# Designs tried in a protein design run: designed miniproteins, single chains, continued (3). Part 7

Each design is a single chain, and the fold is of that chain. pLDDT is the mean over its residues in the fold that is shown.

## One batch from the design tools (miniprotein)

Design m8212
Fold by ESMFold2-Fast:
Structure m8212 (fold): chain A 95 residues (1-95)
Amino acid sequence: SMIEEIAKKIKEIFDKKNIKLTEQDIEDFYKLLESISKDGKIDKETFYEELTKLVKSKGGKLTDEELEELFKLFDLDGDGTVDYKLLYEALKLLV
């Protein structure tokens, strides 16, 4: 499935960077994105900011190239937005 392929690519990046998310981290992140989303979407700037904050909270760091790679996995329509529910479902597969 597409979501499993997305999750695999996220896992490869996170494992390389020694970033490990807990179930609680993912649930808290989902609630945050739900509160700031518009019509179920977050823009590229919000995606970069919030994912960077999440990763920093776990002692990790993503490069601009890794953020762009991750963004492109979720920008399925090429409209510059990410469906926060799709992001949540992919992150749940990491735990």
Scores: mean pLDDT 85

Design m8213
Fold by ESMFold2-Fast:
Structure m8213 (fold): chain A 108 residues (1-108)
Amino acid sequence: MELPEVPAASEKLRKAAEKARDLAVEYGQRMRAAPTPEERDAIRREFYAELAKLLSEELGVEVTIDYPPGEGTRVTVKGATPDEKVSAALIFGRAAELALAVAEGRPL
């Protein structure tokens, strides 16, 4: 079985994705255990802030989370390269989806 060599950039992205996944599972479980919708929303906002910080530290991107009235969650990613911006956005989106699935008790 021939495994292609992974470039250093891909390894960095893999590590960021793994850490984001672990964070999503942890916060998803916390949201699942929350007794009220208000507590669950507070945990979700905390999760998004921690995920933004993680991606900033691991990928060198700037992630800003906004909560505009009536529009849900707005995520803005600023990075040095287009590939890093796209990768960070995908990791964020997948982690957010995973956290919601865990919070709802859906199988993964």
Scores: mean pLDDT 74

Design m8214
Fold by ESMFold2-Fast:
Structure m8214 (fold): chain A 94 residues (1-94)
Amino acid sequence: MTVHVSITELENIEMGGLKTERGYLAGASNEKGVAFALFNPETQEASVVGRDGRVTHEPARSGRDAGELAAREAARQSGLDSADIKMYPLLKLK
């Protein structure tokens, strides 16, 4: 089952206890799971929040890495050992 991932560049955002002035918010979903990850490029960290409210903090290098972390959490919620990831182009919202 394919996990669909979108990444958006946002300013002054907080998620899962991670705060950033400029960050990348990744949303990942399939038919059974949904997760979000926020990447802070200054600290090279991402917060990952699952549908069940579970929060983890993971090292990340890019918004794409955050998207892959969110996709793994969505896949985990779906009971999948692995997932095909469809990554959409980066969006900028101002």
Scores: mean pLDDT 78

Design m8215
Fold by ESMFold2-Fast:
Structure m8215 (fold): chain A 86 residues (1-86)
Amino acid sequence: SSEISRLVAEAVGLILAALAAIEEGDEEGAVEYIERALETVKKLKELGVDVSTFIRQLRRLAKIAEEKGLKKAAEAARKAAEELEK
């Protein structure tokens, strides 16, 4: 559906924005994008879309954030991935 396509594009865009924020050291921006990505991906999951790829991407964001010392961003990404695996 057009709604699913829109939500997929939003989720991808938010994950890319989170990655950019992490690479720039913008922890607050990274957390905001991760939390918005979680909300968007939850909607996709409710619509019956397989979100496994997004869970993997969030876990990779957590690792990158941790390696950069952005502890709050890493925690937000781990929490988002765990929430989606429920």
Scores: mean pLDDT 91

Design m8216
Fold by ESMFold2-Fast:
Structure m8216 (fold): chain A 71 residues (1-71)
Amino acid sequence: TAAREELFTTVHGVGPVRAQILAASRVESLLAADPVSLGAALGIKDQRHHEALRAALQHLLEHHPELQPAA
């Protein structure tokens, strides 16, 4: 939903396009994958940026359980 996309845009390095990808994807599955796989899905190639983004996304999900994919 638009609300989910807005929350993802609060993460540094996540714009509207990346927020749409994250909202449409199973975020926990992407986070369970290695940082390279997450970066490839979002079009990011720098491994350090992948690690920072992944950590920020995990923090966001811990505070917003509503962002988890529907069962």
Scores: mean pLDDT 66

Design m8217
Fold by ESMFold2-Fast:
Structure m8217 (fold): chain A 107 residues (1-107)
Amino acid sequence: DERKREEERRLAEELIKESIEGIKNATSDEEVVDIIEWTTERLEEISDPELVREITIEVIRAVLEWYGVPVAPEQRDLYGEDFKKLPPKVQEALLELLQHVAELIEK
């Protein structure tokens, strides 16, 4: 259904925007973690695996940029050595996000 895909894309775009704005406005590691957890919960509203992956990539990218880790536009591997530069609690929140995404895509 084309209309359903358009609706889910709008929801995904809104979720990306809110998550990125939240991360940019975060003043502590705890606020960054809260936004990652909020985004993880909201991903259950999206049934399209492609949109779920897109949201996840954009959130990880925004988190890396917030901690001053430069991310190339073409970079698809966001889990390498740069991921280890993040605070442990942020790494844990992102790993939980990734696990939840894997479970959603497999369902």
Scores: mean pLDDT 77

Design m8218
Fold by ESMFold2-Fast:
Structure m8218 (fold): chain A 79 residues (1-79)
Amino acid sequence: MEVAREVSRLSGEEIRRIGAEVEADLASKKIAKILKGMSKKVVDELIKKTRDALLENYEDAGAEAKKQLEAAEKLKKEL
């Protein structure tokens, strides 16, 4: 919640940066292979936390948050 308020003060560019960092973590091939066995639960947990953080932080930028989440979900399926 405090993180949400802090991010709400940031520009859309900073919001995209945070989303890109999460996507980069999910796109990591080293993690992807390990995650594929246990990974529906672990990746789902990561995406769930990201969704909560993004939606809370980006109430006024929900469209951008949704795009970041969709990209993360696509990466999850690729994994």
Scores: mean pLDDT 53

Design m8219
Fold by ESMFold2-Fast:
Structure m8219 (fold): chain A 86 residues (1-86)
Amino acid sequence: KKEELEKIIEELKKLAEEYPELKTLIENIVKLIEELGDESLSELEKEVLKGLILIELGVMKVIFPDHPAIPEVEKLVEKAFEIVES
C-alpha cells in the first residue's frame, strides 16, 4: 500500500511540474493523499480526507474547466482511493 501510494504521489508531482498552473491544487491533493496513507486512521477519518480531496478536484474543475491534465489527476485520485480501500 505505501509503495503504491508513493507511486501515485510521484505521478501527481510530475503533473504539477508539467502544468505549473495546477501546482498549488495538485500539491494540496498530494498532502491529503499522504495523510490518507496513514494506516492508523479510522474509517470516518478516511471518508473525511477523501471528501477534502474531491473538493480540491472540484475547485480545479471550476478554475480550469477544460484543462487536459484534469482527467489524469482524477484517475490518480481514483487509484489512491482503491489502494486505501484494499
Scores: mean pLDDT 84

Design m8220
Fold by ESMFold2-Fast:
Structure m8220 (fold): chain A 55 residues (1-55)
Amino acid sequence: ALDKLLEFMKANPDMEVSAESIEESLGISREQLREAVAEGKLEEVAPGKYRYKVE
């Protein structure tokens, strides 16, 4: 699930996702989102809001 989300967000880099909405719709935990941020794949743009990190 997380890999599919990351691929979707990479295709839509201006899209912001809520941790709560993603957990409810895709079953991706906030811990998995934090791990993706630590790996440099996502950035937290606001509390509980994530965007794909464009380099």
Scores: mean pLDDT 77

Design m8221
Fold by ESMFold2-Fast:
Structure m8221 (fold): chain A 78 residues (1-78)
Amino acid sequence: SEERRELEERLRELEERVAELERIRDDLTPEQQLLLNTARVAIEVARYSLEQGDLESARVYLEVAERAIAELERGIAA
């Protein structure tokens, strides 16, 4: 489905952003490391949900990951 394809693309983009943040993990504050860990867990749940065909749960957890990554990226840019 188009919705599944959209969610798979969003998952891929978030996995790439997390990989970039993992490279600088040692430069992150404890609060920023917690946001990174939150994003990682949410991505794993979203991936599992997509494998199960649960597109609604996948969308929710991708949104959780997106918010955590965006907050972390804003904190680094400041």
Scores: mean pLDDT 89

Design m8222
Fold by ESMFold2-Fast:
Structure m8222 (fold): chain A 80 residues (1-80)
Amino acid sequence: PIYRVTLTVRHGSLTMELVGSVRSQEELDRWRRALEEAGIELLDLKLEPVERPLLPFGEFRVVRQEDTATGRSWREPLPE
C-alpha cells in the first residue's frame, strides 16, 4: 500500500504543513527522525491509504506556513 502523509511541524515561530507519500512505516520513521535531529517539533501526523502517490517517494511539499512572530501566513491547495 501507498500512504499520503500530512505532517504539521513547528520550528521556532514557524508552523508548517508538509504533504508527501511513503511506502512503509520505515520510510515515515526516517522522515520523523530527520525532523527530530533538525530540532523540528512534530505537532500532528496523518496517514491515509491512496492508490497513487501525490509526489515522488521521498519528497515532501510545504502546503502551509504560519509565522507567529510576524503574524503572516500562506496556504497552497494540496497537490493532486
Scores: mean pLDDT 73

Design m8223
Fold by ESMFold2-Fast:
Structure m8223 (fold): chain A 102 residues (1-102)
Amino acid sequence: VEENREKQAKILELRLTKPKEEFDKGSKEIMKDHIEKLVAEAREAIERGDRYRAQMYLVELYSAGAKEEAKKLAEEMGILPQLERNVKKVDERIEKILEAIK
């Protein structure tokens, strides 16, 4: 429980202080186990044809910094444009939050 809180604090610090490229790399390392689980769950949802659950997992993967993995899986499902629209909205919300804090 404390380990997860520490990981969340490090991710927030990366978002506030680092460029997006460095954030993606740092987030991937901090969240490696979580990303591996999300990839497995996304693949299973794709295999079942569960497009809604797969979409949720892919957005979460992208937000965690696993952008290439999320895009690759979205291409396999034919939902890459939907993923790009959803992550753009998430990025806009994050930028607004960061501007409000600064």
Scores: mean pLDDT 70

Design m8224
Fold by ESMFold2-Fast:
Structure m8224 (fold): chain A 84 residues (1-84)
Amino acid sequence: SHLAALAREVMEVLRRNLAEIPEAFSPEEQEALVAWAGATVLRLRLEDARELVEVVRELGEEAWFAEALARREEARALLASHGV
C-alpha cells in the first residue's frame, strides 16, 4: 500500500540521518524516533514526507521526540498491523 511504502521510506531516511549523528541519541532512542516517524505516517494517513515535516513543525521537535519515546508500543503495534 502507499501508506506502508511511505512509512518504510521515511523510516529509512530518518535511520540514515540518525546514523550520521550517533552520539546525539542512544540506540533505543533512535529506534523509537524511527518507529514513530513511520507510525505517524500510518496514524495520520499522510500523503508524502512533506506532510510529516509539517506535523513535526506544528507540534514542535521537543514535543514530537517526547511522543516518540512515550509511544514506543503504540508505534510497534501500528507498524506491525500494516506489515512494516
Scores: mean pLDDT 86

Design m8225
Fold by ESMFold2-Fast:
Structure m8225 (fold): chain A 73 residues (1-73)
Amino acid sequence: DREKFIELVLKLLDQMKETMKKYEEVEELRKMIENGESPKKIFDFLEEKNPEAAAVLKDALEKLGIDIEKLLE
């Protein structure tokens, strides 16, 4: 079915555009880390671009006994 094939391809292209945007955000975050930016700036960037990932990271750090609130001061 040609119509279903085209619809699937368009959805795949939309996913690829989303993935590329996410890749650019990851590379920007990586550069911030390499440049020695503060944990506060790094976390604020992550929370702005991906608040769900920021929440997961915060929860994981708390479970490891890391005081993230103190780290972000």
Scores: mean pLDDT 72

Design m8226
Fold by ESMFold2-Fast:
Structure m8226 (fold): chain A 61 residues (1-61)
Amino acid sequence: GAMEEAIKKAKELAEKMKAMIEAYGGEAKIEEKSETVYVVRGTVDGKELEKVFDAKDILLA
């Protein structure tokens, strides 16, 4: 369904951001806050990064 596709997209976006941070020599982790919310936290070039990927936001876009 639409929510399952949105969850899949949220996870894919989180994995992509993690890969980008690591490609720039940083460290990143993905935290699953809930079934629909993934948070990427990392550090790159001395800067802390946090990005939330919420499947509900993707579904409503």
Scores: mean pLDDT 82

Design m8227
Fold by ESMFold2-Fast:
Structure m8227 (fold): chain A 69 residues (1-69)
Amino acid sequence: SAPEPYDLEVTLQNQTITDPVTGKSYTLTGVSPFTLRVDATADSNQRALDEILGLVESSAGSEARDLLR
């Protein structure tokens, strides 16, 4: 892990989320890049997950977001 906090630009492009039970697929398109603050703690992983889940919900709906929980 990095010794100092830094900013990471995250881009989601044509990502596909597949429901393993139903086989239904959700594709994320047109999601703008966002900046994630990364630090040397586990908190940066939780922040990344929360931001990704929010973008999935806005792009592909709450059903697709819930599949990633």
Scores: mean pLDDT 62

Design m8228
Fold by ESMFold2-Fast:
Structure m8228 (fold): chain A 96 residues (1-96)
Amino acid sequence: SIKEIGEKLSKEFEEYYEKALAEGEQGKKDIELIEKAAKEFEEFLKNNDDIEELKKKVEELTKEVLENTTVEEAKKAAEIWKERVLLQLELLEKAK
């Protein structure tokens, strides 16, 4: 069921990502903010093993994206990205 939840979130992220891009230049800019946040999180993850600090970082990055996006589909994509990251952190914690 965790695998099924992850697959559903990935599909929903892709759907909202594509819808945001279809909104034109603002949608593209909003998606670029999500991609920047994802890259920053990946770099933070490489140097940090504290699950609580990683959760705090994804919350902070998601908040920054949401405060600087205007396209609703991009906001939905950002929220789904957060849920996907939190699910992966839960799986990482269980693997310890």
Scores: mean pLDDT 85

Design m8229
Fold by ESMFold2-Fast:
Structure m8229 (fold): chain A 78 residues (1-78)
Amino acid sequence: ADEEVLKYWKELQEKAAPEMEERLAAGDELGAVRIAIKVAEESLKKAKELGASEETLKLLEGAVKLGREEEARLEAAR
């Protein structure tokens, strides 16, 4: 379950990477961060569905938390 969840997260990151890089190149850091948050949230949903370990859940919850903190930082800079 954990290995399948981590593979799913990696595949989502790889699919999202071109769009994130295009947004970063355009100066849209907030847009790039929001894509990263969606990837982490989707992966966390998959982890819960598959009954992943507490360690994998904490890893993905941490990724969502860091993304939300960065989103808030970028929004406060507007």
Scores: mean pLDDT 83

Design m8230
Fold by ESMFold2-Fast:
Structure m8230 (fold): chain A 74 residues (1-74)
Amino acid sequence: APPFKLPRLSPEQFALLVEFGRLLAELERKGATEEARRLRDEFNAAIRAAKSLEEIREVLLRFTERAREALARL
């Protein structure tokens, strides 16, 4: 990925990104493929629209929680 697309993430932000990816993989594994795809697309759009590290943190927290809630419903 181009180094200018994402700013340097904190260890906490990077851990959230990794967790989000794992939750999406679990959703796909359990057959919630369309929900996983939608979350991924919306996440990518939100990250691209983020203008600060704090906005990136908020996006990571929101989408990680949404993915976790989706997985908990299965």
Scores: mean pLDDT 79

Design m8231
Fold by ESMFold2-Fast:
Structure m8231 (fold): chain A 57 residues (1-57)
Amino acid sequence: AAAARREASDALGLQKAKELNEIVKKYENGEMTREEFRERAMKELGLSEPEVDFILS
């Protein structure tokens, strides 16, 4: 039971990392605005505003 929960948490972490990398690429390619990137990273990945600002710096 505990091991299954840890495995699910790790899988979720990998999914969020993959999604973050995808939206970073879209932002760098000019396909996404800074505001759209911030909204997605904060709402979908649970990042704080300072963390998003650090990534965009």
Scores: mean pLDDT 72

Design m8232
Fold by ESMFold2-Fast:
Structure m8232 (fold): chain A 71 residues (1-71)
Amino acid sequence: MEELERLREAGVLTEEEYKLLKSMKQAIDVLEQELKENADDPEKVATLQKAIDSLKNEIDELLRRARERAA
């Protein structure tokens, strides 16, 4: 969270990108909680982990593009 706020204040992230990234990080927190609750179900764990990994990759891609645009 601190990194996203710093990037927004530095003008690297637009307000819309900042809000989107915060929303995506909140979604990851929810999915990680669901993963803990379903730790005894290997298929659910695999599905939730895939969703978490997908969101993390999307966050990384958005941050990479924003930094490249600002450089």
Scores: mean pLDDT 82

Design m8233
Fold by ESMFold2-Fast:
Structure m8233 (fold): chain A 90 residues (1-90)
Amino acid sequence: SGDDIVNQAISQIDQIRDDTITRIDDLYRQGSSDDDIMQVYVDGGDQITSIQTQVMNDPRVTDDQRIQISQHGMDQRSDIQSHVDSVIKS
């Protein structure tokens, strides 16, 4: 069902956010470069985009559900970006 697809996608996006933030923190504590930290951020964002694209193209998903998954992905990316901004020193 569309609900099962969306609920699974939300859970996957949330896991990607948590894993990405954890990896950013690990790299920061290890003294990794800003470039390495930014690569993890980009990779996390790309993984979220891939899940959103799969859901958007599923004919079982409603237009309201497409809006929901789009908004959720944007919110989780914003969380990752805010976290990166907090750890990267200019």
Scores: mean pLDDT 88

Design m8234
Fold by ESMFold2-Fast:
Structure m8234 (fold): chain A 87 residues (1-87)
Amino acid sequence: SPLRELLERALAFIQRVERGEVSLEEAIAALRELIEEMRRLGVDEKVIETVEALLERAEASTDPAEQRQLLLTAFLAIATELQEMVK
């Protein structure tokens, strides 16, 4: 299932961000790819807008702790929505 594959990718990135194994640039690239795929699969536009707003804030931030929190929040929002869709 494409939705399950996206969910697994989002969960993997949450773990990598928590472990400090991902750069800001890598996480931003991953989020942009997930947003494009979510749009193609018909995910709720309100969820996509929320993720895009979090990504924009992360890109604008100069505080690494704030950037990490915003990125984690974005991936968690994706994972939550995808979990509801695969049920």
Scores: mean pLDDT 84

Design m8235
Fold by ESMFold2-Fast:
Structure m8235 (fold): chain A 85 residues (1-85)
Amino acid sequence: MPFTVAGVEVKDEADLERLVDEILKQHPLLSREFARALVELYDELKGKPFKEQAEILAKKLGISVKEAQWRLFALMLGIPVSSLD
C-alpha cells in the first residue's frame, strides 16, 4: 500500500489524495477516480502497451476498455476527460 510514484513516496491515504489533487490541479476536468487509479496502478501500467494499460484501468474502475482508452488518450493529448462522457 505505501509506494513510490514518480519519485514521490506515498505513505498513506492522505499522501495518495494529495497526489491525486495535484494531478487534478493540472487536469481540472479529469475524473478523481481515474486520477486515483493512475496513481495506484502507476508501477503496473509503466512499460505496458496502451491497450494493456487501458484494460488494467478498465478493470480497476469498472468501466469499458473503450472508455478507458478514450480517457487515457484524452489525458495524453491534454483534452478534458469530462468532455468524453
Scores: mean pLDDT 66

Design m8236
Fold by ESMFold2-Fast:
Structure m8236 (fold): chain A 82 residues (1-82)
Amino acid sequence: SEIEKELDERYEKALQEMKKLPVEERIPFFDRFHREDAEWLLEKAKEKGLSEEERQRLVDHYVKRRIEMYAEINKLIEEEKK
């Protein structure tokens, strides 16, 4: 969907910005990002008047991206320790 595409673009941008940060600032950065992203998603869902099915699909997509991003952060932290 349009919102899912925007969500993916927002996550990719955040990942690129996170890579520029010192390792100790990466998790705090993503904690802030996820709060802002959740707020953005809530506003978009209200604006579009989404169905229950569409809302559930967006929530599932959001959760999946959040899990993937934390996995990527952990990977980058471990790579920098080598």
Scores: mean pLDDT 77

Design m8237
Fold by ESMFold2-Fast:
Structure m8237 (fold): chain A 74 residues (1-74)
Amino acid sequence: MPPPAPRVVETDLPEKFKNLEDAKKALEELAEEIARLSGGTAEVSSVNFDSKTGNGSGTISAVIGGTPWVLNVK
């Protein structure tokens, strides 16, 4: 029986952010889009902001077709 390991995907955010709240909003919008496009579920599980670069990063946890996914966003 194959172990139910989450699939991990990396993607980049196209925008620079001003603060953690803006980064969180972008990740929440990505989670909503993933859920809509896949017909599954997705939610933001972590969010980070790097004030040195303006880059938002985080993790979105999704279930698509019964398979758990982890999307690393930077």
Scores: mean pLDDT 74

Design m8238
Fold by ESMFold2-Fast:
Structure m8238 (fold): chain A 90 residues (1-90)
Amino acid sequence: SIPRSKASVSEEEFELLKRAAELLLELLDSDPSAMTPAAAASVRELAELILAAESPEELAEVLETVLHAGQEDVELLVRQARELLRLAEE
């Protein structure tokens, strides 16, 4: 078996990341001043990559291949997504 040093995404994390990506794009459209143009471009690119993935396995592969994201990077992304969704709920 291949050593599990590569990023992995659960079904729950996949759904959460998709929801966060949708909200992030809505935020950028509604408040363009929320971040710098460079940060907004990077965030939009990431959100579009997440939304294009059709499965947790595909998302994990895209994050590793395109962004060189490891497990720690995915865990950070999921944590940030949960915080964004929490702020949007309240």
Scores: mean pLDDT 76

Design m8239
Fold by ESMFold2-Fast:
Structure m8239 (fold): chain A 100 residues (1-100)
Amino acid sequence: MTPLLEKAREKVKELIEKFEKTPIKSVDDAREQIRKLKAEIDKLAEELGLSDGVRIGLMQDAAARLVEKYKDEEVRDIVAEELGISKETLDRIIKNRPEL
């Protein structure tokens, strides 16, 4: 990996850990928190000059981790919608990932 990609992945991990520490009280709260996470990942990709392909990869990694952590279908649907990933694509990514 390039040093920039490693740094980006580390920062995305920190953003996800911050999200995981935030209690989700409702569907609307979940959508708001996921939108904030998406905006932070998009901003990070822009600031580091990452390609669209790398940005999409970081977004997919974040989505898979959130779904694995919460294991809730409602959270999975919100993650897919807000991060712009189809439910089928998200399920495929999760099944093909090594254990986190």
Scores: mean pLDDT 73

Design m8240
Fold by ESMFold2-Fast:
Structure m8240 (fold): chain A 87 residues (1-87)
Amino acid sequence: SMEERVKELVRKAVQATVAGDLEAHDAYLEELAKLLKEHPELKPVAYEELVREIERRRDELVAVSNLPPEEARAQLDAFIARVRAAL
């Protein structure tokens, strides 16, 4: 389904970030953005999956960040708060 494709793209974008694969990350986000432009009703699905994947991979995302761990965690928390506010 389109909903499952949106969730897959979100998961793959987060996985690419953890892997340091910026090209793959950007490609997945571009496909996701196009899909959400065509199906804006799927934005809540994308946002909910994004929050779930960031929470699940929080320690991995902090570890690959170029920021100090405390600052990286604070930025992830701020991002999650903004995404939740958009739901």
Scores: mean pLDDT 87

Design m8241
Fold by ESMFold2-Fast:
Structure m8241 (fold): chain A 78 residues (1-78)
Amino acid sequence: RKKLEEELKRVEEEVTRFFREIAEAFANGEEVELSEEQVKEAEELISRLNKLLLELKVLPSEEVLENVQAASAAVTRA
């Protein structure tokens, strides 16, 4: 259980970082088109997050939910 909770925290941090990098590029007026690698990374992060949430039988935190929604929207747009 502790390992799953630590993994969840790590994945949450990775999702937050991914979202932040995209938001920074948008703020700088850069044309943000997700690369094939970024789309794959986002999909892997979301998949890992969903699997951990299901295994722990918990709902994502508000912060994680917002970051996952932002990442999912970016992946869908790509």
Scores: mean pLDDT 66

Design m8242
Fold by ESMFold2-Fast:
Formats: structure tokens, sequence, C-alpha cells
Structure m8242 (fold): chain A 58 residues (1-58)
């Protein structure tokens, strides 16, 4: 987005990561997992987003 200085491709990756996070949150709720598992999932998704953004610059 303009506010974040992202390209359309980078913004698409961020939107995809948001979808992945929402899906993982739903799965965690179904499994009855605690806050620690949610924190780990969030960190994993953040790492994936950073990796994908780096790949776009390669």
Amino acid sequence: SVALGLTPEQEAIVQEAIRELSKRMDELKKEGLGFDEYEQASQDIAAQVRARLAELRS
C-alpha cells in the first residue's frame, strides 16, 4: 500500500499472509491450542512473509 511503500506484488504477499494467519487461527481454535501456539504460528508466518519479500528483490 502507499502508506507502507509496498509494491502491488509485495502487498499481495502480505494479503496472502493475512489469509494464512486467519486460517491457522481457525485451526488452532478447533484444536483448542493455547496462546503459546498462536504466538509461534504468528512468528512462522512473519518469517515466511519476510522470505517472500526478499525473494521478490532477488
Scores: mean pLDDT 70

Design m8243
Fold by ESMFold2-Fast:
Structure m8243 (fold): chain A 98 residues (1-98)
Amino acid sequence: LQQQLKSLLEELQDIILEVMDEVTDPDIINKLIGFSLQLIGFLFELDHKNLTDDQLKSILEESLTILNDLLKLTTNPDVQSKLKKLRSQLENLLDELK
């Protein structure tokens, strides 16, 4: 599960960078930078610690919040499609921890 979560968060990070290349609004760019930094923190923890189920749930729930906020910021249908697929995969991992 931890390795699967890491892979999905790496995909989310790539999508954030893709959205950042398309955006010129400084307020949106600042939000995207914030999301990117938060994900870098989660990826660091996943790489350097053996996390508990409660810690994995916390990262999953926070990552889903980032993803849902990112869905509201993008109008690109290809990006929205990628994010919706990723959301389903993250929700499935969260269900495994229940």
Scores: mean pLDDT 84

Design m8244
Fold by ESMFold2-Fast:
Structure m8244 (fold): chain A 86 residues (1-86)
Amino acid sequence: AEKKAVFGIVTDDEEVRKKIKELLEKEGVELIHGKGLTKENDEKVLEKMKPVMEKYSVEELKELGEKLKPLIEKIREIAEEAGLSG
């Protein structure tokens, strides 16, 4: 089966969500998102991510983490610009 890189977020901020989606799509990464900070949306994101994560070894996940580190920093900057610093 083809391995696919995915990134999961939960946020109510539509502008943050759009900016993150555009950044991830430029790198060929799929965004899986929940619309609210609810336990149900968190569970839905986790269930969608689970099959992808299970295809990766611990070492492959570390390599993916390093590859995504610059994108995570850009996502943090977008969140800070939207006033979501924390």
Scores: mean pLDDT 60

Design m8245
Fold by ESMFold2-Fast:
Structure m8245 (fold): chain A 97 residues (1-97)
Amino acid sequence: SKLIEELGKAYTELLRFIVEYSKTASEEERKVLDEVMKLVNEAWKAFSEKDYEKAIEYLEKAKKLVESSTSLSEEAKKKLISLLDKIIEIVKKLKEE
């Protein structure tokens, strides 16, 4: 599926960004990134179980956590939100098919 390939690419880009950002991140930033990763992993688990609504809920919680963070830079927030939005859009399309 082309959507599955797009999901894999977006997920890989999100993971790569978090790993690279974590290398220069403060302890406070890393705590936020760790919580984002926990929610993203829960979303992936729900997705693998075909629970697309639950996957979307976890991704939206991750997005909300990023938006409300006072520790993350504005540039990092924009990138994380953009990647999470892309993943959410793809999962929503997969839910409709």
Scores: mean pLDDT 88

